# Designed miniproteins, single chains, part 45

Each design is a single chain, and the fold is of that chain. pLDDT is the mean over its residues in the fold that is shown.

## One batch from the design tools (miniprotein)

Design m1543
Fold by ESMFold2-Fast:
Structure m1543 (fold): chain A 75 residues (1-75)
Amino acid sequence: AEELVAKAEELFEEARKYMKLGDQGDVEAHKKAAELFEEASRLYDEAAKQDPENAFDYEVKSALALIYAELARKA
């Protein structure tokens, strides 16, 4: 589970960097950010299934990643 969480966090941080590039005028960067946030959400959801003790925290992070993905798609 920890490996999935670590990868999800890496993707989330990468997505934030692409979101910033998109905000500076790179429209393709927003699309990439959305994809990365969606993948991070998927990994957090999988981590929640593997680690019931921490499932709530991972589910919250998954939901947050999906919110950011929607924001990136609308930008």
Scores: mean pLDDT 82

Design m1544
Fold by ESMFold2-Fast:
Structure m1544 (fold): chain A 76 residues (1-76)
Amino acid sequence: SHKEKALELLEKAKELAKDNPEAVKAVERAMEYVRQGDYRGAAEALTRAAEAAKKAGIEEAVELVGQAMDYANLAG
C-alpha cells in the first residue's frame, strides 16, 4: 500500500539520521501521522522532517522523506 511504502521510506530516513536527534524526532512524528492515516498532519510533519534532514546535511534522508511525502499524498 502507499501507506506501507511511505513508512518503509521513513524508517530508512530515520536510520540515516540516527546521529541527529532533531531529525530523528521529526521523522518519527511524521511516521506517527502516516500510521494514524492523518494525512493533513503528515504533510506538515513530512515537510518539517525534510527541513530537519536538510539542516543536518543528510541529502539521502531528504530524498527518502520527499518520496514518502509523494506516497502519503497518494494515500490521502
Scores: mean pLDDT 84

Design m1545
Fold by ESMFold2-Fast:
Structure m1545 (fold): chain A 72 residues (1-72)
Amino acid sequence: GERAAREIRALAKAYSRLSKEDQEYHREALVDRVRELARTLSPEQIRELAEYARSLGAEGIARALEEVLREQ
């Protein structure tokens, strides 16, 4: 749980600092990693992380987290 949440926060920060072109280029690999990590988290943690990612402009990561929430 806690390690996965920290990794997702770090990925969201890193992703938000990339250019739009680099965000698109790395999107699928990053989304897959975030989905894998999110499977170990509670729905509340996933919701908080999705809001955090969205606040940073990491839209791809936020959408991936929201999709995991809908699949539970």
Scores: mean pLDDT 80

Design m1546
Fold by ESMFold2-Fast:
Structure m1546 (fold): chain A 69 residues (1-69)
Amino acid sequence: SFEELKEKAEFAVELAEHLLAQNPDLPAELRDRVAAAREAIKNAQTKEELEKALREAGEVVSEMMRHVS
């Protein structure tokens, strides 16, 4: 459902935001991507928009994990 996808997307972006807060030296590009994903989730009107935002949040979390020592 739309609500289930929104919950998953919100969880993923919250995880990304938490990783940013814990790792202030992460590249600005990753911070910008997290902010964009948050905005996309906030403004999503369709399941397709939520699926895209969820995927982006997951990809940015994966990229952050590659930078964390």
Scores: mean pLDDT 83

Design m1547
Fold by ESMFold2-Fast:
Structure m1547 (fold): chain A 72 residues (1-72)
Amino acid sequence: SSIFEQTILDLLYAAALTSAWLLEKSPDMDEALKRLNVEDMERILEILEEKGAPKEKIEEVREALKRAKEVV
C-alpha cells in the first residue's frame, strides 16, 4: 500500500474515534447529527476492514462504534 493510502486510513481511523468521543461527551447533541455520526463511523469501519488496516485499529473503531450506538 502507498504512503498516501496509509495516511488516508489513519485519518479515517482518527475521524471515527473523534466521532465516538463527541457522541460520548455530547449526549444533548441533535438526534439527526448523532445518527449521521454513527453512519459515518460504520462506513469508516467498512473501509478500514476492506483496505486491511491494522487489526488493533479496526477493533478500537468497532468497540467505539458499539458504545456510540448505545447513546443514539
Scores: mean pLDDT 83

Design m1548
Fold by ESMFold2-Fast:
Structure m1548 (fold): chain A 63 residues (1-63)
Amino acid sequence: KQKALEALDEAEANVEQAAKNGDLTTPVEEVLEHLERLREMLLNDEEILTSDNVPVHVLDALE
């Protein structure tokens, strides 16, 4: 859980940086909304990796 939250924080920073560089092919707001939803699930002590939700590599959404 802690590791997943740290990964989400890093992904948000990377998304913001990619947006500033013009490297995002997906709208930054959509990517950030997905990350925020995952953070809420983790904070509510949900097991997103074992639920119906797909383990998300936000890196794929950037391309």
Scores: mean pLDDT 62

Design m1549
Fold by ESMFold2-Fast:
Structure m1549 (fold): chain A 74 residues (1-74)
Amino acid sequence: MTPKQQIIEKTIEELERLREEARAAGDEATAELLDMVIEIIRQDKSIDTLSPEELEENARRLLAQLRAIRAAGV
């Protein structure tokens, strides 16, 4: 596995976990948002042009934002 592939796989695993948590909580809107994000990441060929450091930073920011949205759900 390349470092980029490891970052992408870990990011998708975290997003899938957040999606399952949202569904378990009855937060279908957040679960649908997470499904869309996962699909975009899986289809985004431009990720191959990013450095591993840029990809890791972008993934960290995305996960932090999505975790905050999940935590703000009542």
Scores: mean pLDDT 75

Design m1550
Fold by ESMFold2-Fast:
Structure m1550 (fold): chain A 67 residues (1-67)
Amino acid sequence: SFSLVDNETVNEEEVKKLLEEGKIDRIPLIKLELDKLSKELIEKIAEAYGVSVEEFKKEVERLLKTR
């Protein structure tokens, strides 16, 4: 579906599906609400990118500022 809302956040189920399908490049990091995601899911995303959870959180913050 096409959305005209730029501030749309990705829900946990959509992120899980992308991880399960190996489509980590499709996970919109700049739209992730880290505080709304489970700790386990954040750990799995960080592992998929080859970084620690702390490094992943810093990278998401950096991307939000670079946008």
Scores: mean pLDDT 65

Design m1551
Fold by ESMFold2-Fast:
Structure m1551 (fold): chain A 65 residues (1-65)
Amino acid sequence: SSYTGLAIQIIAAAIDAGVSVEKIREVDGVLEVTVKAPTEEQRKRFEELVAELSKATGKKIKVHF
């Protein structure tokens, strides 16, 4: 499956949410994303965007702060 396209969408979501992406990797069909979010509001916004991407693509995404 095309995890590269999903990773690009996640980077765009991170820019919109004001979070910094430290690492993205695919592990056993799960896309694992490590980010720094300076505020709880930025964390929540990014989590909401990731949930929408996961729902739209049917792919599992795990976020680590």
Scores: mean pLDDT 82

Design m1552
Fold by ESMFold2-Fast:
Structure m1552 (fold): chain A 88 residues (1-88)
Amino acid sequence: GREAELARRGGLSGGQAGADGAAGGAAEGAGTREARDLAYELGRKGGAKGAAEGARRAGELGGRRAGELAARSAGRAARAAGGEEVPA
């Protein structure tokens, strides 16, 4: 899925930046949830592009784990919002 792939890429990039900070300042739990929520909203509003943006930002905030989870959530939201395949 394009939206999932874009979101995953964004999450990886953000996660890398977070990991480079060494602390992996990823607060477990709440921080991850907030990052996912933000990514989900961006995905549903901006589709695949919004999902990628949200996942990248979530990765920065929560590190690799949050970025990966956000990428999944955002990609799913983008698909639900309008990513249905038509065979035509």
Scores: mean pLDDT 57

Design m1553
Fold by ESMFold2-Fast:
Structure m1553 (fold): chain A 94 residues (1-94)
Amino acid sequence: SAAEQAAKKRREEHEKLILELDLLNVDTLETQKRFLSEYLGIYDDKELEKILESMSKAEIQEIMLAWLDNRKKTADAESQKLLEEIKAKIKELG
């Protein structure tokens, strides 16, 4: 169905973001903007930067952790392990 295809595409986009997080420093502005973009569905860089300027590090961390926890609910055992490792990296941002 169209809904199943949309769900598959969202999973592929989220898996790409997870790989970027594993390869990139999770405390960079670019990584934080990408997370906020995916979480809010906002794609304008200036709008994302303005939102990030209004947020504390703790609020950014909370959004990242909430997104990863949501991804873990549909992930297999190996992906859940990777997501937990990324969560540990994000917790080190504080």
Scores: mean pLDDT 72

Design m1554
Fold by ESMFold2-Fast:
Structure m1554 (fold): chain A 88 residues (1-88)
Amino acid sequence: SLIEEMLRLIDRLYERGIISPEEAARLKSLLENNTLEDLEEAKEIVTQIMRRLQAAIEAGAPPLSQDDIETLTRLMSLLDQLIAEQRG
């Protein structure tokens, strides 16, 4: 399922140190509920994570690997797909 794929992507981001334990736990909780409101909140959290990562790079952190960029992009794409499906 799309939810199972997204949960695996979240675990990968956590294992690679891209997201915090709190971010990982919150995203998993929202995805497991699988309501439109919770998916929209999950998308906002991922957007905030991306903004934080961009700010860190601008402050001199190394750029994200291509694999990490692809994982984040895939997670956003799947969130957008599920949100669109639930909106009808």
Scores: mean pLDDT 87

Design m1555
Fold by ESMFold2-Fast:
Structure m1555 (fold): chain A 90 residues (1-90)
Amino acid sequence: MERLELEAELALLLASISVFRLAAERGKPLDVELVRKVAERAVELARRYPEYVPELIEALRRLREAAEAAGDRETAAVAEEAIEELERIA
């Protein structure tokens, strides 16, 4: 991957996770399938570039906390699963 493409992909993944977190905090329904797709892409990126593991874990932990507070168990479980996979990379 070209460096600019890598930086763009990381930025888009972090932005997507932040949007999901904000939606959960506001009690808005989330498309769990889309959350899962973004989480899987984050794990895939981290396997190629382990240097981004801490940043991705932080973003996903914030999403998990927001989802748990909102009672969105499915989104919380998806975030938790992705965090566990990222911790195995680190």
Scores: mean pLDDT 85

Design m1556
Fold by ESMFold2-Fast:
Structure m1556 (fold): chain A 95 residues (1-95)
Amino acid sequence: SEAEKLLEEARELIEEGYRRTMEAIEQSPEAGRKALEELQKEAAEQIGRMADYGMSSSSEEFLLASQGMVEVQKELRRATEEAEKAIREKEEELA
């Protein structure tokens, strides 16, 4: 379904963005923060696309899109918390 495809695309975006953020953190905490901000921005745009699709779709696709958005928001929160922890650890390492 389109809702499932959008969910998969959102997950791939978060996984890729998280990977880029972790690589940036190895260079500097500042680079890590910038990469995290970009991930959050891209994820927010993708969540918006899922919402727009859900509102224009069938009841079944609307429910799948709504559930997918909750899952994406949860995964984004986890990625953010892990990245913020890694940034703090890198700052402590450099102090």
Scores: mean pLDDT 87

Design m1557
Fold by ESMFold2-Fast:
Structure m1557 (fold): chain A 69 residues (1-69)
Amino acid sequence: SVEEVIEEVLKALKEMKPGEAVPKEIVDKLSKLSKEEVEEVRRRLEEEITDPGKLNMARVALEDVIKAK
């Protein structure tokens, strides 16, 4: 389901370490999401990540994947 894909993407982005690339599986999942579903991912990253550094890293990773799409 879309909700499971969004949850998996969020988990992967939240668990990223500095300097780590987004896993190909997550890139592939993000590329299949609609604009509305991508906005849901952005909204939930903001809601669920309290650490500013981790939030910024996750946002940059998400933007890089979206730009390549």
Scores: mean pLDDT 77

Design m1558
Fold by ESMFold2-Fast:
Formats: C-alpha cells, sequence, structure tokens
Structure m1558 (fold): chain A 85 residues (1-85)
C-alpha cells in the first residue's frame, strides 16, 4: 500500500470517528490518537524512513486535531494540499 493510500485511509477513519462522537470530546481525542498510532505502524511496515514517517505523522496529527475540533473542511484541505504538493 502506498503512503498516500495509508494517509487517506487514516483520514477516513478519523472522519468516521468524528461522525460517531461529539466534537472535542475526550472519547474522540482518544480515538484519533489510536488511529495515529496505528497509522505510524503502517507507515513503518511500508518501509518509509523515520524522517518521512515523522513528516507524515506531523501532518496527520494536525489534520486529526482539526477534525477533533469540528474543523473537517480545514483538515481535508490541509491533507489534500500536502498530498498534491
Amino acid sequence: MSPEEIMLEAFDKIVKASDENTPSSDELIKKVDEILEETRKRLEEAGLSQEEIDELMDVLRTVGNLVASGMRSAAERLLQGYLDS
């Protein structure tokens, strides 16, 4: 699986968690953190360098924080802008 596919799947999971939970709730924040930890492991398994993983995880953390805060459109635009770069 490509890094782009892994990142897009992570975004879909974060959005689904947001749809199932109240914005800014502790439960939503916890679920986002769990998705981030799973995604980091998937990127490591895909054979990316630690530098590449850290850069992608920084982007995904920002995206996750925006989704958890109810800012889904901003999160989508940030991720798409990064992937289209």
Scores: mean pLDDT 80

Design m1559
Fold by ESMFold2-Fast:
Structure m1559 (fold): chain A 83 residues (1-83)
Amino acid sequence: KEEEDEAIKLGEEFTKALNEAMKGSPEGLRKYVELAPEVSKKFPIIRKKVIEDLRKELETAKANGASPEEIARIEKRLQEVEK
């Protein structure tokens, strides 16, 4: 579907901005922040990936003996993405 193709292209732009931000680019960080709401809204693939990544973060935090506060913070982010 055309809408899915547009979402994929948006995800590619988002990934490029994220990679630039991780390399310390201020413009990359700004683009990442600007695109994040649109990507979360229109990119079902990214939403599923974020859910998987948050679940893995939760498992890692529990395995590393993270505080209940840190665990609750990850759970809240997961809840916000799913519900």
Scores: mean pLDDT 69

Design m1560
Fold by ESMFold2-Fast:
Structure m1560 (fold): chain A 98 residues (1-98)
Amino acid sequence: MEETIELLERIKKLLQEAIEAVKNKDVDRFNKIYDEIVGLAREVLERATPEIKKLILKALSYLSEARQAISDGDFDKAIEYLKKALELVEKAIEVARK
Protein backbone atom coordinates (compact mmCIF):
# COMPACT_ATOMS: atom_id res chain seq x y z
CA MET A 1 0.00 0.00 0.00
CA GLU A 2 2.29 2.73 -1.39
CA GLU A 3 -0.16 5.58 -0.57
CA THR A 4 -0.30 4.55 3.13
CA ILE A 5 3.54 4.44 3.33
CA GLU A 6 3.70 7.96 1.77
CA LEU A 7 1.22 9.32 4.36
CA LEU A 8 3.14 7.64 7.23
CA GLU A 9 6.48 9.04 5.97
CA ARG A 10 4.90 12.54 5.92
CA ILE A 11 3.62 12.06 9.51
CA LYS A 12 7.14 10.90 10.56
CA LYS A 13 8.72 14.06 9.06
CA LEU A 14 6.09 16.28 10.76
CA LEU A 15 6.73 14.58 14.15
CA GLN A 16 10.47 15.30 13.75
CA GLU A 17 9.58 18.96 12.97
CA ALA A 18 7.21 19.02 16.00
CA ILE A 19 10.09 17.86 18.27
CA GLU A 20 12.26 20.73 16.92
CA ALA A 21 9.42 23.25 17.45
CA VAL A 22 9.06 22.10 21.10
CA LYS A 23 12.87 22.30 21.62
CA ASN A 24 12.62 25.94 20.44
CA LYS A 25 9.47 26.52 22.60
CA ASP A 26 7.63 27.54 19.41
CA VAL A 27 4.07 26.71 20.52
CA ASP A 28 2.42 28.34 17.46
CA ARG A 29 4.52 26.21 15.07
CA PHE A 30 3.79 23.08 17.14
CA ASN A 31 0.00 23.73 16.97
CA LYS A 32 0.13 24.09 13.15
CA ILE A 33 2.15 20.85 12.83
CA TYR A 34 -0.25 19.12 15.28
CA ASP A 35 -3.28 19.98 13.11
CA GLU A 36 -1.48 18.73 9.96
CA ILE A 37 -0.48 15.41 11.66
CA VAL A 38 -4.09 14.87 12.86
CA GLY A 39 -5.41 15.44 9.30
CA LEU A 40 -2.91 13.01 7.74
CA ALA A 41 -3.51 10.42 10.51
CA ARG A 42 -7.26 10.60 9.76
CA GLU A 43 -6.50 9.69 6.11
CA VAL A 44 -4.36 6.72 7.30
CA LEU A 45 -7.18 5.54 9.62
CA GLU A 46 -9.66 5.51 6.68
CA ARG A 47 -7.36 3.37 4.45
CA ALA A 48 -4.95 1.32 6.56
CA THR A 49 -5.06 -2.24 7.94
CA PRO A 50 -6.26 -2.83 11.54
CA GLU A 51 -2.64 -3.36 12.73
CA ILE A 52 -1.50 0.03 11.35
CA LYS A 53 -4.67 1.72 12.71
CA LYS A 54 -3.87 0.51 16.27
CA LEU A 55 -0.32 1.90 16.05
CA ILE A 56 -1.53 5.27 14.69
CA LEU A 57 -4.31 5.59 17.31
CA LYS A 58 -1.69 5.05 20.05
CA ALA A 59 0.65 7.59 18.37
CA LEU A 60 -2.25 10.12 18.32
CA SER A 61 -2.83 9.52 22.07
CA TYR A 62 0.87 10.37 22.73
CA LEU A 63 0.57 13.43 20.45
CA SER A 64 -2.43 14.59 22.57
CA GLU A 65 -0.40 14.01 25.79
CA ALA A 66 2.46 16.08 24.28
CA ARG A 67 0.03 18.95 23.55
CA GLN A 68 -1.23 18.82 27.16
CA ALA A 69 2.38 18.82 28.49
CA ILE A 70 3.11 21.95 26.37
CA SER A 71 -0.01 23.64 27.84
CA ASP A 72 1.37 22.81 31.32
CA GLY A 73 4.80 24.30 30.37
CA ASP A 74 6.50 20.86 30.52
CA PHE A 75 8.43 20.94 27.24
CA ASP A 76 10.75 18.04 28.26
CA LYS A 77 7.72 15.78 28.88
CA ALA A 78 6.22 16.91 25.54
CA ILE A 79 9.44 15.85 23.73
CA GLU A 80 9.29 12.44 25.50
CA TYR A 81 5.69 11.87 24.29
CA LEU A 82 6.52 13.03 20.72
CA LYS A 83 9.46 10.57 20.59
CA LYS A 84 7.07 7.76 21.66
CA ALA A 85 4.62 8.80 18.90
CA LEU A 86 7.52 8.84 16.39
CA GLU A 87 8.56 5.27 17.40
CA LEU A 88 4.98 4.03 16.81
CA VAL A 89 4.82 5.72 13.36
CA GLU A 90 8.19 4.12 12.44
CA LYS A 91 6.73 0.71 13.47
CA ALA A 92 3.63 1.41 11.32
CA ILE A 93 5.92 2.13 8.31
CA GLU A 94 7.76 -1.20 8.89
CA VAL A 95 4.39 -3.05 9.04
CA ALA A 96 3.21 -1.31 5.83
CA ARG A 97 6.43 -2.35 3.98
CA LYS A 98 5.82 -6.11 4.61
Scores: mean pLDDT 88

Design m1561
Fold by ESMFold2-Fast:
Structure m1561 (fold): chain A 89 residues (1-89)
Amino acid sequence: MTKVTLSVTLPSKFEAGDTASVTAESSKNGKVTIKLTIPGNLPGTFTIDNAAVEGVTLSLSGDNVTVTLTFLQNVNEEKKISASVTAPP
């Protein structure tokens, strides 16, 4: 099985209650390739690492992955959240 990792870094501009979402899709040619779509008004480069972050929800549907990030506190630092997805070969 091929294991893939999602990586999206959030900028430090989020306040308590703010929400950011990222969507990933699998490849059409039988390989799992993650494409991350970030809302167009979010600045900078995004990388998420799986250090525990409160208010994080990850859901999988078909060949899509949606990550919803809701912050309970103001974010003054870069955050990293990673998720691993296991796909058949």
Scores: mean pLDDT 40

Design m1562
Fold by ESMFold2-Fast:
Structure m1562 (fold): chain A 65 residues (1-65)
Amino acid sequence: EKAEEFARLAVEYAQKGDYLKALFYGNLAAEIAGGTPEGVGLGVYYAHQGDFEKGLEAVLRAAKA
């Protein structure tokens, strides 16, 4: 799914420290699914701390909403 693919890209860029691209792709995933960007920010935060499982889960939840 496009939304899921963008969500994974968001977490990956956050892991690399590229938070501008992480938020860009996370917002795209959320917008495609009709969700909100708040979950994307939380997902990027968790990914930055090395908790990629929680990060991806938060972004995917935002994308599902």
Scores: mean pLDDT 71

Design m1563
Fold by ESMFold2-Fast:
Structure m1563 (fold): chain A 64 residues (1-64)
Amino acid sequence: LKEKIETIEREIKLNREHRELLLEAAKESEDPVMSATLLAIAKGTEAFIEILEKRKKKLKEELE
């Protein structure tokens, strides 16, 4: 159970880092199509992070 929580925390961290890189790349992109695509992917990553955060919270509640 603890190992499962640690895995989710690692996934959240990696996805947060990935989202920041996507936002930075979108900001620096000179191609409006590429910029829009990167922003869309960043939004998808943000939604996934929210799902992981909810899963982590539920697992922590079960462990307590």
Scores: mean pLDDT 81

Design m1564
Fold by ESMFold2-Fast:
Structure m1564 (fold): chain A 92 residues (1-92)
Amino acid sequence: MEAIEGQLRLHVEKVVEEYKKEHPDVVVPPEEEFEPLVRKAAERLSEVAEEYLANPSEENLKKAEKRIEEIIRELEEEVRKLLEEATKKAKE
């Protein structure tokens, strides 16, 4: 799990940097506010891996890949939403 969480943190940092380029006035919340999102994504990815390993097949690999893409996409959306909310709160 720790290795997956590390990779997800790097991905979150990339999403934050890309968002900053699009929105130069963004207020970035503390790293600890992203940790619950990272843990949730890591847990879901671990579940996908466990399901695949229980019944490995080419078809199930493709299903696992699609689920992984959906999990990563949801993480990216949740990160962007957190940045938007933090920026809005800071302007109040």
Scores: mean pLDDT 83

Design m1565
Fold by ESMFold2-Fast:
Structure m1565 (fold): chain A 85 residues (1-85)
Amino acid sequence: SLKERIDEEAAKLTDDEIDYFLTVFDVDGDGYISKEELDRLIKELNLTPEERELVYSLLDADGRITRENIPRLLALVKLKVEEEL
């Protein structure tokens, strides 16, 4: 499943890769990804409905992706970029 593939790829990410992407994607500098930042990312990567559903499932009760779920978001981004190879 898409979730299993993302979870597997997320487990392979290093703390350095996670920190780098958080620096790049956390435009507000608040330590988490907002829904507005996420909506921009979804548009730029041309995510499928299934991928969008996965991404929205990573949002917490306040509508943000916290550091705990950043690896899953980064794994999806990495897989989408690698599809262009």
Scores: mean pLDDT 73

Design m1566
Fold by ESMFold2-Fast:
Structure m1566 (fold): chain A 72 residues (1-72)
Amino acid sequence: LSPEEAAAMAAGLRARTPEILAELRALGLSEETLARLRALIDELAEALAAGDAAAVRAVQAEIAALVAEGLA
């Protein structure tokens, strides 16, 4: 990823965050879980913009675990 591509991905993720949270709320995630997920999506956007592949993977794993736990 170039810095420009990374910045575009981060901007796209931030633009879609309200839609993503609305979809997950419709699936039955709690407001507490949605608030935590919003914070993690923000961290993911920052990691993407920074080009930090290790941080991107770590935050993606946390998001996946949180969504799985929230739907259980």
Scores: mean pLDDT 81

Design m1567
Fold by ESMFold2-Fast:
Structure m1567 (fold): chain A 77 residues (1-77)
Amino acid sequence: ELEKMKEAALEGLERALEFIRRHSSDPALVEEAEAIIEEAKERIERAKSVEEVLEAVREAEKALAPIGERIAAEAAA
């Protein structure tokens, strides 16, 4: 199950990054998102339990929330 959880988490992060790249024209915002996702991927790869994978995903989601807000504001402009 750990391996399957890691694969699912990595796929989720990849989809999130594709969404950000598709919906933002701000290269700085995309670069910030890429850094957050890259760190999350490293944490997931190092995870020794399903709980550690889920914590890494939660931390990434919290870090990406402000970026999502900026994308929404950019789209409204």
Scores: mean pLDDT 80

Design m1568
Fold by ESMFold2-Fast:
Structure m1568 (fold): chain A 94 residues (1-94)
Amino acid sequence: SEIEKLAEEAIKAVEEAARFLEPIDPELAKQLREDLKRLKEAKKNKDYKTMLEILERNIARLEELAAKSSGSVRERIRWLVARLRQIKAKIEEA
């Protein structure tokens, strides 16, 4: 289904964010990896409400880090935020 495909895209986007952040903010990367387990469980249970709540929290955390960052790191984090917001909006519409 389209919503299952979007849920998988959300999981991959959070995995990419965690990988990018590991050398920059290892604590936030760890929190993202913990949320990845919860996102995978929510997807399996078709609990899209929980997925959206987790995505919203992680978007907020990334925006806070972007505000404290500069240059190419800030640009990459903002790109990740934009990608996650787009996926979240599509899941909400599905």
Scores: mean pLDDT 88

Design m1569
Fold by ESMFold2-Fast:
Structure m1569 (fold): chain A 69 residues (1-69)
Amino acid sequence: MLRLEPGDVALVEFEKPPKVGSLVYKDGEFIGGVLRVEGTRAAVQLFKPVEVGDEVEADGIKGRIVGKA
């Protein structure tokens, strides 16, 4: 699985459009913030390591990491 490091920008597919500036969590831990949104896809600035396929949440909206932006 592709691993992303702190400082990378992740591409995340959310169930609903998230908001720019929203905090993103994985298993209750802060991992990053939403930089930009295009429909249900968002670019997330990472502060913690993650892997492609990881489930995340922003403002109660579920998402999945699908790649590196």
Scores: mean pLDDT 87

Design m1570
Fold by ESMFold2-Fast:
Structure m1570 (fold): chain A 100 residues (1-100)
Amino acid sequence: MMSGDELARKGVELGRRGLEAGQAGDGKAGGDLAALGGGLAANAAVLGGDGELAAEGGRLALQGGLAAAQNGDNATAATAGALAGIGALITAEILHGIPF
């Protein structure tokens, strides 16, 4: 089982890759990577990982999902990515006091 800090770092990594893919016009890769990154960031916040890194992962996932929605052609993947990012940001705010 990964530590909360390991999950937070992976959430940031995948959220950033989702943003890069979304900005490049890959709606499916952007949305899917953002959703995975946001999910890992939310789990990191729940497991007592670094709240600031969890919030960063959530923000990158939200930005990635939004970029995938704007530039790509997969609305379902883009929406999942954005919602996962929002969930991570809310979780980090509630559990760690990190501003949304």
Scores: mean pLDDT 85

Design m1571
Fold by ESMFold2-Fast:
Structure m1571 (fold): chain A 71 residues (1-71)
Amino acid sequence: SKRDQYLKLAVKTFLDFLKEFPDVPDEKLSEFARRLADLVQQSLEQGLSLSQVSERLEKLKEEFKKELLES
């Protein structure tokens, strides 16, 4: 299903983030997971293409990474 495809992309994004930041605090990790979940829900409601979802997930990851490194 389209939901399963979105979830696979979100899980991949989450795992890629964990590989780059293995020692990230639980509070920050939970915040990132919540933002990913919200993005998946919004994308499903809007009927976005897989390419659009992939782009938004990568942007979210880069924005969160920047926030983490500049804190």
Scores: mean pLDDT 85

Design m1572
Fold by ESMFold2-Fast:
Structure m1572 (fold): chain A 91 residues (1-91)
Amino acid sequence: SPELEERLRRVEEDIREVEEIKKEFEELGDEKSVEKAEEALRELERQREVLEDPSASEEEKRRAELEAGVTAGMMRILHSSRQLELKKEEE
């Protein structure tokens, strides 16, 4: 359905964004943040699989969408926090 295609697109965009965040952490040598990004990517991939599963209920798909959004949001917060810490060290 168009609604499912939009949900899948959002999760795929979140995966791409977290992959970019992971690369930035790798370039910084921030091993702990890289590990958190890898955990987030595994969670996002799990949620994508639920959304792609034709046997999954609408309730399971809604939960997957919500959990994916929370995971991506947490990674954006971590990324922003680390960027602020790095900027402060340069001052």
Scores: mean pLDDT 85

Design m1573
Fold by ESMFold2-Fast:
Structure m1573 (fold): chain A 77 residues (1-77)
Amino acid sequence: KKVRILPLKDEAETLEEKVLELLEQGYKVVIVDNFSKDGTREVAEKLGKEYGIPFYVIDLRTDEGIEKVIELHNKLS
């Protein structure tokens, strides 16, 4: 099954549309927030509850954070 991890930084306005498009295309969606400050977390939590989408906060500024995203993708594939 197709898996898409969405790394987010301050994308509250566009997040819902992006998630709905991916779900319509048959992707299993995972949301990763890179410490957003604009309400993106609240939108991500709403979508997570509504559509059963996992939500994580990961520091994408580090190699360890990027590795966690790759591991998450592999685990869910």
Scores: mean pLDDT 74

Design m1574
Fold by ESMFold2-Fast:
Structure m1574 (fold): chain A 86 residues (1-86)
Amino acid sequence: MASEEEARRLARDAVEGAAKALAGAASDTAEGAATAAAGALRAIGEVLDLKLQGVPGERAVALVREVGEGAAGELAVRLARGVAKV
């Protein structure tokens, strides 16, 4: 399983990805769309890495909720809950 430090790092990276996804999605440009896609893929990848490292879904959600605030934190929590179900 991932260490506590590794799990917290992955959770922070997931929130950062979610923040980029939201910032990109707020743009009506092709560059904004590409930024949104890259941010979303990063967030999903970091949450999947938490699961693959054996972090329980409830713990992953708790870590993301602890480090994330606002809309980016809520998006990252929703992604963590979704990944936990599969």
Scores: mean pLDDT 80

Design m1575
Fold by ESMFold2-Fast:
Structure m1575 (fold): chain A 59 residues (1-59)
Amino acid sequence: SALIAERRAVAARLSETTRRLVATYKEDPSDTKTLKELAEESFRLARRYAALEAQLRAA
């Protein structure tokens, strides 16, 4: 299913972005610009994942 494939891709990117956020915070917590960009990307991906999950549950 295209929706399942999209959800898997979004989940993988969310995991990668979260790992990068944690790594950046551990190495340089003063890099607020990079942390903000990664946090915003994580939030965007989480919202997309939730939308795909809701669509799959409705099917």
Scores: mean pLDDT 86

Design m1576
Fold by ESMFold2-Fast:
Structure m1576 (fold): chain A 73 residues (1-73)
Amino acid sequence: SEAERLANALIEAIRNLDGARALHLIETLESHPDPAVRAAARALLREREAELLAGIRKMNSPVLEARFRAFLA
């Protein structure tokens, strides 16, 4: 699904410490026209929230952390 594609791409970007790609993917998810895709991606990311937050913190980007947390709220 589109949600799985975007969520998995974001997970991979965070695991690879690619902050620019992670930020772009969060922006893509925030702006996605389909609310069902946003909701499904949010659910997938919530399953790995602690792991993903740990990776984001390694990148030292307060903007990335704040936007990721806001998307999951």
Scores: mean pLDDT 89

Design m1577
Fold by ESMFold2-Fast:
Structure m1577 (fold): chain A 74 residues (1-74)
Amino acid sequence: AEDALRAAAIRLGEAVAKSDLTPEQRRLVSELATAASAGDVETAERYLRQLENLPGTHPDVVAAARELVAAARA
């Protein structure tokens, strides 16, 4: 479970590095990753919904964020 969470976090970091994110998008990704790493799945899911509703977020970043939340839930 922790190894899956780590792998998902690495994938999210790679997606972020390949994407030109706004400060708001970077804040949401950072908050989501912090909550997921702490095992706070409910807070991570809330930030994921905010990120999904934010226009212009790269699909790969959203997909990687979903994987991280799923790994934290497992």
Scores: mean pLDDT 82

Design m1578
Fold by ESMFold2-Fast:
Structure m1578 (fold): chain A 91 residues (1-91)
Amino acid sequence: MEREVAILLQGAERLSAAQLEALAALARDILTSMGVEVLAVEVDAERSTVLVTARSRDAGALGERVAQALQASGRWRVVRQDGGLLVVRPA
């Protein structure tokens, strides 16, 4: 059964609004390419976060796949992944 899950992309350092918007767009593209239904993408520039709400069976497995795809893009490094929480920085 699919449920609503959250993937939180947290900047390891302060990210600009442009970097956060680019990260949000890339995360949406990754999830859409995987056939995942994206319900919301919320950018918080003050906290340097992107929160993605999606339908999935497993937030941890989804987080791992997003982490791999972000690193494969060559644009982002994943410093830490714990379930749906990803700590990221620009490559």
Scores: mean pLDDT 86

